# Designs tried in a protein design run: designed miniproteins, single chains, continued (5). Part 96

Each design is a single chain, and the fold is of that chain. pLDDT is the mean over its residues in the fold that is shown.

## One batch from the design tools (miniprotein)

Design m19333
Fold by ESMFold2-Fast:
Structure m19333 (fold): chain A 68 residues (1-68)
Amino acid sequence: SLYEELLRWVDEQLERIRASTDVDEIKAILIELSTRVEQALPQLTDEQREELFAKLQEAIALYNEKVA
C-alpha cells in the first residue's frame, strides 16, 4: 500500500538523519520528508497521518540535537 511504502521510506530517512553529522544533508532530508508526507496526506487515514506526523517530529528533534 502507499502508506506501508511511505512508512518504510520515512523510517529509512530517520536512520539517515541519525547516522549523519552533516547539517546540510539533514536539512535536505527534512525538506524531502515534509514534501512527500504532505503530498500523500489526501490518501491517508487520520491515524496514518498522526503516525507520520509523529515521525516528522522525531526527525525535527534529531535535527535540533545536531545543531545544538
Scores: mean pLDDT 86

Design m19334
Fold by ESMFold2-Fast:
Structure m19334 (fold): chain A 84 residues (1-84)
Amino acid sequence: MREEALRALNEAVEALQKAYEAAKKITDPEVREKVQKLIDEASELLAEATRAMAAGDYERTVQLAKESIELAKKAIELAKKANE
């Protein structure tokens, strides 16, 4: 479980970094606001996952990290569509 939790956290960090980079290219203010809200939510979930990891709650860490990844992926998809 600990190794799975570490992997999920690393994947969430990578997904969030990609979302930040994609957001920098958005020129539409409405899309930028929507993408930023998803990034903010994903960041909050990653922070909660990190706290769960520190508490030894590996199952919760994986769940929160996966939720963060899904929001980050949604942000990337919206940003990609806006940049095309």
Scores: mean pLDDT 85

Design m19335
Fold by ESMFold2-Fast:
Structure m19335 (fold): chain A 90 residues (1-90)
Amino acid sequence: KEKEIEELVEKIRELTRKAVEAMVKGDKEGAIKALEEILKLARESGLVSEESLERLEELIEKLRKEEPTNELINEIIITSNEIIAEIRAA
């Protein structure tokens, strides 16, 4: 249980890092793929609220339509941290 939760948290942290690095480099496709993997893992876990999942989906759609801004990057980091907190609380 604890080990599985920590492994999931570490995967989401790594994917968040990859998404941020991709956004900084202007690699929107790489960033979107990393965020979609976070969404998949969070949804498959059953430990994350629909509200947090919907927020991440909205941020992915926003990233598809606009260039990555520092504000958007910060929103993605905050949402990923919320997802991690929910997983750890389970």
Scores: mean pLDDT 86

Design m19336
Fold by ESMFold2-Fast:
Structure m19336 (fold): chain A 67 residues (1-67)
Amino acid sequence: SGAELDPTALWDALAPEQRPAFQEAMDVLARGGPTAEAYAAAAEVLRAAGVPEELVAPFVAMAEDLA
């Protein structure tokens, strides 16, 4: 259902040590555009940094919706 990806809310929910990975994920999206590959790559950046799956899920959902 129409899940809105809110970068500000996600940033605020992250532990401080995970925020650099969030910036890297946003950079991936900025370079790749609104593509399934870019959202999937952003999700993997967040997972590699130990971001909780609940905060990664919107990126995975967007990748699946765009595939």
Scores: mean pLDDT 77

Design m19337
Fold by ESMFold2-Fast:
Structure m19337 (fold): chain A 74 residues (1-74)
Amino acid sequence: SDVATYFYTLLSENLDYPDEHLVALSLYLAEKVKELNVPVSELKALADKIVEGLKGITDLEDLLKKTDEIVESF
């Protein structure tokens, strides 16, 4: 998915997490933006909120929960 690749690139440049966590998070985000019909023009703003919100979280389960909270409130 082009959207998943976009998130993976952005997250890998801004967050120091294991590659498997970044891949999982990117695929999760791509599916969520598709489900919520997030406009392409808003993807950068959403990605910026995700990066800011995920600082200091190291557990994958907590990363996914926080990501869900940010996406649902967007």
Scores: mean pLDDT 78

Design m19338
Fold by ESMFold2-Fast:
Structure m19338 (fold): chain A 88 residues (1-88)
Amino acid sequence: SDQVGQQLQNGYDYGQQAISYIQQGDRQSALDYIVQGENYLSKAKDLDPSISSQTDQAIDDLRQGIGDPQSGVRAVQILSSQYNQVSS
């Protein structure tokens, strides 16, 4: 649905900003953006529980991105894929 797509897009945008902060070495700003992204992803799960498994994996990968930037990149790729599938 449009609403699910909008929440996933918001999660994606915050995830991309978090990765940018990780690359700059700003862990505090990265964490703040991850938390905001998780809030939007949680809303997407509430709207469409069928995406919960993949969305939970993306949330976990975003949090791990602070210590492993490659996990952050993977999370954004998962969210981008989900957004493309549900946006219409």
Scores: mean pLDDT 78

Design m19339
Fold by ESMFold2-Fast:
Structure m19339 (fold): chain A 90 residues (1-90)
Amino acid sequence: SKIEELAEEAVEIFKEKLEEADESVSLEELAYEAGYEFGKKNKEELENFTPEEFKELMEKVKEKLKEEGIELSDEAVMAFLRGIFKALNE
């Protein structure tokens, strides 16, 4: 599905940011940056998303990251969404 493909891309961006980050960067800051980059790359698709589709996307992202040993807090999930919305409003 399209949401599955987008979730996989979001996870790859998150992992890339995690590899580039130093130990001083918080998970929330990293999630915001990943969300912003993801939002910029997928602006046309995400502009048409409903709240329900964003919820499904975040559930899939959380599940995939958990499989990689990364557990997102609610604060990190909200930071990622803020990053996306920042990109969409530019």
Scores: mean pLDDT 84

Design m19340
Fold by ESMFold2-Fast:
Structure m19340 (fold): chain A 72 residues (1-72)
Amino acid sequence: SEAEELLRQIIDRVIGLIVRGKFSEAKDTIKSILKSHGINPSDEEVQKILDLIVRGDLDGALKLIEELLKRS
C-alpha cells in the first residue's frame, strides 16, 4: 500500500538519526517526506509518528499514516 511504502521510506531515512538521538532532525525529515507526498501534518502528528517508530509500534505508525493519507 502507499502507507506501507511511505512508512518504509520514513524508517530508512530516520533510523540512523533516532539511534544517534537526533530527534529534531528525525522530525524534520518525517515532515519533509510527508509533505512530498501531499500530506500537511501538524507538529503533534509528526511527533506521534516518531514516538511510534521509536517504540517499535510499526502497526500504530502505519495506521496513523493511512489516516493522514485519507484526509489529503
Scores: mean pLDDT 86

Design m19341
Fold by ESMFold2-Fast:
Structure m19341 (fold): chain A 92 residues (1-92)
Amino acid sequence: MSQQTQVVLMQASVGVYLLAVAVSELVYQRTPPEQQPALLQQTIDFIDKAIDHIDKIIDWLKKNNAPQSVIDDMEHARKTLLERKERFRKLL
């Protein structure tokens, strides 16, 4: 597999993480109050795992001299997930 193909697949994976968290926010709004803490905790756990994976992606991109724009996009996605995690934690 080419390095370019690996970069595209990594970008797609990060996009799926961002979409999953956005969907979780919509589901939360329609969730009964009694079930909200469990959903919030599951979403926070998912974000933690996503950030760990993104950190590994960023490390791989840096070691393989990927374009700075791609690295910046991954770092921005990581920051977005951290901000989402803080918002969910405040609701617990």
Scores: mean pLDDT 85

Design m19342
Fold by ESMFold2-Fast:
Structure m19342 (fold): chain A 87 residues (1-87)
Amino acid sequence: MEYAERAEEALRRAAEAAKEGNASGFTGGMIDAMGHILEAALRGDVEGVRRGVEAAQRVADDPETPEVARRAARGLAEGGRKLAELA
């Protein structure tokens, strides 16, 4: 699924940027991931939404990722779970 793969890649990029202290890279990656998860939801791709949520949850659960970035990823995962329930 194209949207899931794009969301997973965007979240990997965001997590690495956060570990490097790159606020712009983190923000861009999070916006990209959210966009891909929303696109999957709008297309009715529930599995794509779930995979995006799992990728965001992995960032949230990674102790090597800065706390602020983990909290943002947790928020994205929670939002994505609600979208999966509606799609």
Scores: mean pLDDT 83

Design m19343
Fold by ESMFold2-Fast:
Structure m19343 (fold): chain A 67 residues (1-67)
Amino acid sequence: MQDLWSQSLKEVADKAKKQGKPQHIVDLLNKAANATGDELAKLLNKVGVEDPELMQEVQDRVSQLLA
């Protein structure tokens, strides 16, 4: 489960970087990709607050990998 979140977060971070998103958001996604437990939950919350569209893309990607 954490592996799927890690993969999705890394893929969305790469996409965000290519789209010219601020480095701060890309760094948050990469930190979340390497985090577990409570730290992952906190970083995901921060991503959702700062860029809800990118958070939706992460959730969509996790759902695709689960299908």
Scores: mean pLDDT 79

Design m19344
Fold by ESMFold2-Fast:
Structure m19344 (fold): chain A 70 residues (1-70)
Amino acid sequence: SEEEELKRKIEEARRLAELEAVREALKKLPNAKKIEVERVDDTTYKAVAESEEGTVEVTVRNKLLEKLLK
């Protein structure tokens, strides 16, 4: 059904949003030993990467989730 298809697309978009946050954190801190991802709101994810040299935080807003939730 249309409703089930939409739910599946939202679930996939959330997965991709988490991966995007991880990727952006790794771009800033490639030697990260730990990465934690947190959902900030319906379309926004935050990743915190930690290494021996310090900590980096990135926030990513997912455009596909914005489109699907409107």
Scores: mean pLDDT 82

Design m19345
Fold by ESMFold2-Fast:
Order: C-alpha cells, then sequence, then structure tokens
Structure m19345 (fold): chain A 69 residues (1-69)
C-alpha cells in the first residue's frame, strides 16, 4: 500500500519528562510528513492529543510549497 506508518507508544508510567515526550512526538510528526508516512500515537491520551495538534500544524505547512520559497 502507499502509506508507511510510524507508531509511537507512551505509558503513564513512562519516566521521561513531558517535554521530552512532546519533543519526540514533534520529531516523529515532522519525519512522517517528510517521508509521506502516517504518524500513530498510542497509549497516553495526552501524547495522542499532542500528536493531533502537531500534525494539524504540519499538515498546513505543505500549502506553503504551492508558491514555494
Amino acid sequence: MAKETITLSYDDDDPRSLAEVNAEISQAAVEAHRRGAELVVTGSQQAKDTAASVQTVIARAPESRAAAR
């Protein structure tokens, strides 16, 4: 099929800071966009919400390429 998927999982018991988790989700979202892949985040609801917000912002970025600069 045409789309590759990048999957991230986060647990409530994850010892990493929220800032690190959010940074990882942001990096994965940018990479998924660059590769034409879909980002799927599972586990923590907060992580899923962060991924949805980041992907919404990134999804609007491709429009910039229409006029290219």
Scores: mean pLDDT 68

Design m19346
Fold by ESMFold2-Fast:
Structure m19346 (fold): chain A 90 residues (1-90)
Amino acid sequence: RQDQIQQLLQQSQDYSQQSQRYFQLSQNYYNLSLSYNSLDQTLGNQYLGRALYYQGRSQALRRNSDLLRGQALTLQDPSAQVLLDQVLRS
């Protein structure tokens, strides 16, 4: 349905925006890590850990966004889904 395509695209967009926010947060913590490593190695390492954590979350949200976009694309072209199903049955 057109409504289902719209919902998938909206959810994909929401995940993409969340991914971008976590990516920016990761970059901020990474920069803090670099600044504090020369002053306080323990605090620098803690910021690095947070940067890597948010980077992982950003990547997961990006993958989910891409998956939903792919699902919306196959629904926009039903022949693409039929071809995919046919290949999987071969």
Scores: mean pLDDT 80

Design m19347
Fold by ESMFold2-Fast:
Formats: sequence, C-alpha cells, structure tokens
Structure m19347 (fold): chain A 80 residues (1-80)
Amino acid sequence: HMEEALKKAEETGKKLIEELSDNPEAVERIQKKLDEAVELMKKSPEGAAEGARLFMEAVNDAYEEKKRLEELEQIRKQLE
C-alpha cells in the first residue's frame, strides 16, 4: 500500500535526520533528497520506483555522513 510505504519512509527519514542534527549542512542535503523521493513516490506508480531508489540513496548518504561525523569527532579528540 502506497500510504504505508510513504509513512514508513517518512518515519525512517525523520530518525536519520535526528541522528545528523549536529550537522545542519548534511541535514539539509539529506532532507532534500528524502523530500524529493517521497514526492516522486506520491505522484505516480511510475515515480514510485525512482522515488524508492532516491530514498535508498538518501539513506546511504545519511549512514555515510554519520560515519564521517564519528571519524571527525575522533580526529578532533586526538588533536586536543
């Protein structure tokens, strides 16, 4: 069901954005991708596949950014 997929996508996106709250630039970039993905999934069945792909890219970007933030925090502690 499209509504269930959209709700799950929105909930997942919200959790990912909350985990990135200390990096506003990453939040803005990833939120934009998530919003675009949801909009595509909402517009048409043909858009659903492209929206799902974009959503998965946004999820991957969020995990990569979280890893980057963890690495930067470790470097920061080492420099202090």
Scores: mean pLDDT 73

Design m19348
Fold by ESMFold2-Fast:
Structure m19348 (fold): chain A 94 residues (1-94)
Amino acid sequence: MIELTVKIIAGKNAPNRDETVKLAIEAIKQAAKELGVNVKIEVEEDPSLNDIIAEIYIDGKLVDTIPLTPGSLEEIKKKMIDAIKKAIENYKKS
């Protein structure tokens, strides 16, 4: 079974940080459900970062990093679906 983890790195000075994190968590959960995969979601604060990013891990290995914008739920969900699909495909080829 593939262990999929998405870590949301929330920059301390990122605008609308709490709202964007909540939206990203919901979008990631919906993306995972649509793909039929289980996902572990972690949130970490980074004092050196001014943005919010998502790091995708498969079996503990970092496979992709995605910038998150304060966009709609559907926009973030689509971005996460595409990224997770690509990450799983690339992991299976290695």
Scores: mean pLDDT 77

Design m19349
Fold by ESMFold2-Fast:
Structure m19349 (fold): chain A 59 residues (1-59)
Amino acid sequence: SLAEEVAQREATIKKFLDKMKENIKNTKNEKLRKSYESGMKTLEEMAAMEQKRLAQALG
């Protein structure tokens, strides 16, 4: 179902976000840290947009 697919994608995004947070915590290289922070922000924005689109599609 669509709900199952959404839940699976959210779990995947959470896994990548957790990995990026760990990398940010352990990274002392400023450029690499900023790259991870940018990637994390992009994933959070994508997740928010996906939730909005699904809310509109279900309405």
Scores: mean pLDDT 77

Design m19350
Fold by ESMFold2-Fast:
Structure m19350 (fold): chain A 109 residues (1-109)
Amino acid sequence: DPLREEILALAEEILRKAREIIERSDDPILLAAGEKARRAAELLRELARRVSDRATLERLLAIAREILRLTDELIELLKEPWDRKTILRAIGILLRLIGLELDLRLLAK
């Protein structure tokens, strides 16, 4: 199934990038965001393997793409000075990742 294969590939990429964020940062906000991305990717892998309906797989793909985009933004923030603008961007990404993890948990029920 091409949709399932793409979701699993995206989840693996998110896991790799989340690990990089966790390894490269000592900041509590960046660590929390990296950990949320990691948990969301693990949940994506679990759901992609057990879900059979196309509509849910398409929803998982959309969520996976959004998590990857946010994780890429976090990696870019690792290059920025830790000022007010960067901190607020990191908080915004963390809140969005929390929302996406919640969406995945609601799909799991």
Scores: mean pLDDT 89

Design m19351
Fold by ESMFold2-Fast:
Structure m19351 (fold): chain A 97 residues (1-97)
Amino acid sequence: MNQTAADMTLELRDKLKELAKMSVEEAEEFMKTTEGKVVASFALNVTTPSGQSMISSMQNALTAVYGPVKASELASELRDAALAAKPKVEEVVKKRA
C-alpha cells in the first residue's frame, strides 16, 4: 500500500542519515544486521539505474500520501542521505575485500 511504502521510505532516509554519521567501525557492525544490509545495499546502488528506479517508485508512493511538492522534497532528502552514506559503505566493503 502507498502509505506503508511512504513510511518505509522515511525510515530508510533516517537510517541512511544515521549511517553517514557513524564511524567506519560502527557502520561495519550495523551492516552485519538485516536492517543494516538493506540500508547499505540501497546506499551502494543509489547511483545505478536500479537505484534510480527505486527512488522513482518511492517518490510515487510519497506523492500519493504527501502530494507532489512534498514528495519531491522527501525524495531529494532520501537521495542526498544515500549519497552521503555511500562512501561510508564503500569504505566498509573495501576493508572486507
Scores: mean pLDDT 82

Design m19352
Fold by ESMFold2-Fast:
Structure m19352 (fold): chain A 87 residues (1-87)
Amino acid sequence: SARARAAEVAREAADRIEAAGGDPNTAQLLRATADKLAAGTATPEDLYSASVSLEGMADVQESQGKTEAAEAAREAARALRELAEEL
């Protein structure tokens, strides 16, 4: 399902951010969002809010030279926003 795919993207992004030494708060937001998606409790508002927060976190990490963490966060943000628009 689209929700399961978005949850997988979010979990993979969290793993990539942790492996790259990125912001642990960004990884935690991604894991929490994936858990909500898996539980069926994520609202379009939750997904849109998470997407906006992730893009802001990506900009901060990019400014700190953490390009891989920033790219992972932006990829997840896009997947969450696309899902929110379909719900």
Scores: mean pLDDT 88

Design m19353
Fold by ESMFold2-Fast:
Structure m19353 (fold): chain A 83 residues (1-83)
Amino acid sequence: SAMDQLLQLMDQVLALEKEFMASTDLAKQEEILKQIQALVHQANALYEQLKKEREPSLSELVLVLEMGGTEVTLRRRVERMKA
C-alpha cells in the first residue's frame, strides 16, 4: 500500500538522520543529505500520484511533511557549516 511505502521511506530517512547526527565529518553529512533528498523526492512523487487517484489520508500527509521537514533542517545545518 501507499502507506506502507511512505512508512518504509520514513524509516530510511530516520536511520539516515541518526547517521547524520552521529557524524562529525562534513563530507559524510553532505552525502547523507543527498540520500535523504532522494528519499524525500520519492515520497513527494508518491504523494502526488495518490492525489490523482484519491484524497490522501492525514497520516500520509503527515509522513510526507515530516520527511520534508527533516530534509530542510539538515540542509540548513550543512549550509551553515559551509558558510
Scores: mean pLDDT 90

Design m19354
Fold by ESMFold2-Fast:
Structure m19354 (fold): chain A 78 residues (1-78)
Amino acid sequence: MSELELKLAQELAKLGADLLRISRDTAAAAVSKVLGVPEEYALEAIREEAKRRGLDPNVIPFDVAVEAARRIVEEREA
């Protein structure tokens, strides 16, 4: 497990999230807190990742939150 995955899992656990069915707003709040980005930015990244996978953007699994966070990190490095 990467440092990013561990931090996200810990924040989601504190929020009482089910890692198989995380609400969009809860996932965005966790990503925002872990990465220090605005919640609206995290929300859009999560929405785009869910859409790309053909999933409901309002209820996502943990791997979607992780990939959205990873893309935000990649965008900051660019």
Scores: mean pLDDT 81

Design m19355
Fold by ESMFold2-Fast:
Structure m19355 (fold): chain A 83 residues (1-83)
Amino acid sequence: SMLDEAKRQFASLIGNEMEKLKIDEDEFLKRFSSELRAIFTAQSMEELLAALERLAQALREKGYDKLAEVVENFRKELEKKLE
C-alpha cells in the first residue's frame, strides 16, 4: 500500500541521514521513541503526515535541525503525491 511504502521510504531516509551525521542510533530511538512510534503505527496517510510534522517539531526543539529539514521535505513530497 502507499502507506506501507511511505513508511519504508521514511525508515530508509532517516537511517541514511543519521549515518551521514554520525548520530547515535540507540540514543536517537530512545529520545524520539513516541514520535517514531506514531509514524510507524499510523493507519492513514493523514495520520502519517501529522506524525511526521510532530517529529520535525520535536527534532527542532532538541537541536536536530538538519534532520528536521529532511523530515519536513519528506512530508511535503508525500502531501504533493496525495493531490
Scores: mean pLDDT 87

Design m19356
Fold by ESMFold2-Fast:
Structure m19356 (fold): chain A 95 residues (1-95)
Amino acid sequence: SREGTLALILYAVALAAAGVIKDVYEKFKDKFSPEQKEKLDKILAEIDRLVAEAREVYRRFRETGSPEDIARLREIVDELGKKINEADKIIQSAL
């Protein structure tokens, strides 16, 4: 039960983090240069890939209960954090 709760929290964190950065981009997209938009679009595409992987890994964990899937969800959350930091630096440079 604790492992199931942890997997759900990790997946929820991944979804929430991705949603926030996309919302910020959409609200302030008129403030970004074409070069900044290109870089942000690339980062957002990488975030979408990580979220899709998190969904697959979480679905698999629900079927198997595998500890390796929890470890992969932790790695995905860490990778998302790095991508959000990259996006944040670009956003700060535009404002």
Scores: mean pLDDT 84

Design m19357
Fold by ESMFold2-Fast:
Structure m19357 (fold): chain A 80 residues (1-80)
Amino acid sequence: SVLEELRKMVDEVRALYEQSLTASLEEAEKILAKVKEIVKKAMELVRATGNPSLEQSILLATMTVLEAAIYYEVQRKKRA
């Protein structure tokens, strides 16, 4: 189901976020690129449902917040 796929994607993005905290700049940039692709796929999946549930919307929002957090972590490492 779409909901089960989104839950697995959130788990993957959470793991990638944790990795980004201790990663080098180069590794963190690769993590950010991977998360952007996951979020893009999640957005397409939710939009394709036509009438997404509140839970599906919350899972997508969680991934976008984590993407932003990884982006700021990359920016912090660049300016260190």
Scores: mean pLDDT 89

Design m19358
Fold by ESMFold2-Fast:
Structure m19358 (fold): chain A 75 residues (1-75)
Amino acid sequence: AGNGGGQGRYNYDLVMRELTPIYVEARRNNQPAADVARRRLTQAGMPQDLIDEIAAVIASQSTTLAQDRAITRKL
């Protein structure tokens, strides 16, 4: 429930760089985007709790734009 300070912007940029590869890979392999997101964000070195929040947002919203807004609020 706290404000995390200076890491949110870096994590946001990292997630945004990975979102396009996530959706491209999910669509190409016919996989849930949330599952692809968990794998790729883990490989990118993100904390598991943050990955879980982002994956939940992706699973709840099927559009890249809506997910961008929701992810910004979660980071």
Scores: mean pLDDT 68

Design m19359
Fold by ESMFold2-Fast:
Structure m19359 (fold): chain A 90 residues (1-90)
Amino acid sequence: SAFEAAGEAFVEANKPKMDEVYENSTPEEQREFLKEQFKEAILLILRLMPSREEQVAFLRELLENSTPEGREVVEEVAREAGLDLEEIRA
């Protein structure tokens, strides 16, 4: 899928930075880094979507299929992108 391909490309491009962070980082710091990377990946994908309707549908699918921690990141992205969180939850 387009989302999977974009995600793979993002991970591959940022692998050297991820490897560096894992050197001398605590598990807590690693989790915070991964949350930040996930947030940036979602924001990048949203910028590639031309319509608000597509952005809402994408975030709705992520929210439905995410872990509790992932849901928090998706909700934060929605707020930063100026999207209505209630519309996404509907």
Scores: mean pLDDT 72

Design m19360
Fold by ESMFold2-Fast:
Structure m19360 (fold): chain A 81 residues (1-81)
Amino acid sequence: MDDRILERVRRMLEEALRRARRLYQQGRFADAELEFDIALGVALIVLGVAKVIKDEELARRVEELIREAEERFRELRAEYG
């Protein structure tokens, strides 16, 4: 169960980063930011739910995925900005 949720969150963030990279390459900076922000928002909702239901392991692992995605997005922004 937890691995399935984590896999979906990971895929969503990876797909958003790939779309954002293509949008940056096209000079569509605002669209790239929005694409990532939507995926980050969904991941934060999953994190919030995990905290409410007291699933500490799921919360920790989702938080790690969020931190990794934010770092990769900062690097992407630096590459094209």
Scores: mean pLDDT 85

Design m19361
Fold by ESMFold2-Fast:
Structure m19361 (fold): chain A 86 residues (1-86)
Amino acid sequence: SELLKKAGETQDFEVQAELLVESAKAAAERYKKGELTEEEFERFIETLKRTIEARAEELIAAGADPERVEALRERTLRELERIREE
């Protein structure tokens, strides 16, 4: 059913969100080692934020549970901002 398919897509979104957070942590490590400039690091974090926001909007438009998707989006954006501010 469409509902079960959308539940699976939301679960995949949760995994994707975790991978984006891990990517941000890896970028922060490279920044701390001097392998990335501050501008490159900031741009990368901004790209990750845009990615999660775009994916959340796509899933909601496709009929996913807005409450669940929005909660995951907000949690992920907060975590990305925390990593950026370290």
Scores: mean pLDDT 78

Design m19362
Fold by ESMFold2-Fast:
Structure m19362 (fold): chain A 83 residues (1-83)
Amino acid sequence: MAEELIEQARREIRRMREGRPTAEGALRAAKLAGQALFELGKVSEGIGYVLRAIGYILDGDVEGALRVAEEAVEEAERLIEER
């Protein structure tokens, strides 16, 4: 399940990087990666990434939110390798 969520988050991020970054897309990617972190037992980290992405979006910084989603994906991938 966590791997599927990470793949979905990666696809959202790739679509935005190849096209137009959107607040909705960045938040969705952060939520998917945060949920993967939750499933890997990193509840506080997962919530933290989603809250940081929301903060950037509310400030009008879509690029900041997208970077947060990318960081969350990288963290989740690292944890899967450590299983």
Scores: mean pLDDT 85

Design m19363
Fold by ESMFold2-Fast:
Structure m19363 (fold): chain A 68 residues (1-68)
Amino acid sequence: SSYTEGTAIVQEVVAEVRRRHPELPREDLVRLAQKMMDTAMEGVEAGKSPEEIRKEIEEVAEELLRES
């Protein structure tokens, strides 16, 4: 399922963010994860490939970390 794959990508990126930014507050990590999930679901509904969804999720993560 595309939704299952999108969820897996979000979980992988969240784990990577936690590893690279251990100082990030839990509240910020939760907000980041929710925004990434919304982006993944929008990508799935738009018919985007898993590779394109991953790229967009990574871009969202970079943007939100920059704004923290």
Scores: mean pLDDT 80

Design m19364
Fold by ESMFold2-Fast:
Formats: C-alpha cells, structure tokens, sequence
Structure m19364 (fold): chain A 84 residues (1-84)
C-alpha cells in the first residue's frame, strides 16, 4: 500500500471507530441490539465514502483501504453484539 493510502486508511479507521462507539453506546442505552445492524452499515457506508472521495488514490488502493476499514468496523460491532 502506498504511504498516502495507508495514512488515509488510518484516519478513516479512527473516525469510523469513533462513530461506531457513539452508535454502540446509543444501542446499549436504548437496549435495542437491532439498531446495531443498521448502524454497522451506516458506519461502513461513511468510511467507504471518505475513501472514495480521495482523488489521489487508484481504484485498487481505495478498494483495499475500504476493505480494511470495513473488516475493523464489522469486528467491533460483532464484539458489541456479544455485550448486549
């Protein structure tokens, strides 16, 4: 992965995890685990949008970064579902 693609992936991971934690807290507060599935897809969509808006990256670099962020977010939501 190019250095710029790696930096983008790290920033997107950080922002996506921050958003994920906010949604997970809301689901826990409402005691509604069904919200986690919808929120997971929203966070993934947000992350993919941030990656796709980076014009300096190739299509393959964007896809690789998006997949890495998606895997991280899905793991976090899977952990949250086990906690509810």
Amino acid sequence: MAEEARKLAEEVKREALELAEKYIEIAKKLKNPELLDDEEEKVIAYARRLVNEEESLSEEEKEKAAKEVEELIRKRFEEAKKEL
Scores: mean pLDDT 79

Design m19365
Fold by ESMFold2-Fast:
Structure m19365 (fold): chain A 86 residues (1-86)
Amino acid sequence: GLERAREAVERALEALRQAESLEGEAGRAAALSAGVSAGLAGIALGVGKLSGDYEWGAEMAERAARRAERALEAGRAGDAEAAFRA
C-alpha cells in the first residue's frame, strides 16, 4: 500500500516535470493540472499514512497520477481544455 502510493506520487511528479517542458497555453494548462494532481497524490499518501488506510491512500494517489499523466498527454496534443479538465 504505502510503496504503491509513493510510486504514484513519483509518477505524478514526473508527469509534472515533463509538462513544465512544454510551451504555449496547452503546456501551461498541462503543467498546472499535473501540479494540482501531484499535490493531490501527495495528500493521498499523507492521509493514508496518518489514517492507516494504506489501500485508500494508494488508490487515490494512483488516480491522481493517472490524471497528471492525462494532463501531460493533452498538453502534448495541444489541447489546453482537455489538459485543464484532467
Scores: mean pLDDT 85

Design m19366
Fold by ESMFold2-Fast:
Structure m19366 (fold): chain A 76 residues (1-76)
Amino acid sequence: MSLLERLREVAARAPPEVAAVLRELIATIEKLAAEYEANKDDPEKLAALQAEADAWLAANREALERAVAAAQALRA
């Protein structure tokens, strides 16, 4: 099971508030993954996309950590 598949499963079982955040994260990850696949033969675009992905991950790290903590609390 991929990380995206696992996130979708968690989102389906999570409370609506947590599910909404996870769905937005999944959509963003899917968009970035599709752009990586589309541009994998273009080194310049790939480098720019990697920088964008790293910046997005850094900017959303706290939101990701909160979503994970909320999901863990549901299971604990």
Scores: mean pLDDT 71

Design m19367
Fold by ESMFold2-Fast:
Structure m19367 (fold): chain A 98 residues (1-98)
Amino acid sequence: MRERFERLLEELLELLRELGWSEESIQRLRDHLEALGENDVERAVLEAELHILLLRGGPLAEIKELLRKLTPEPKSDEELEAAVERQRALIARQRANA
């Protein structure tokens, strides 16, 4: 899990740089995910996969599956789709704060 997390983290950070995110925003996300990885590496892997998929505009079905795994309470398909749109909006705002 740790090796998989480190690979996903590097892939995510590289993708963020390609998309023109500020180094400050990239560092904040790195710090968040590394702290999460020290406490729950499996959750850190899922969050990194979710961010990569959201940033690449991956299939909604795969994003919803990752979101279900990250959510402790069961959510309806409509609630998951609303959560995906909310996450996309948050990512877009972080990108805009250059």
Scores: mean pLDDT 76

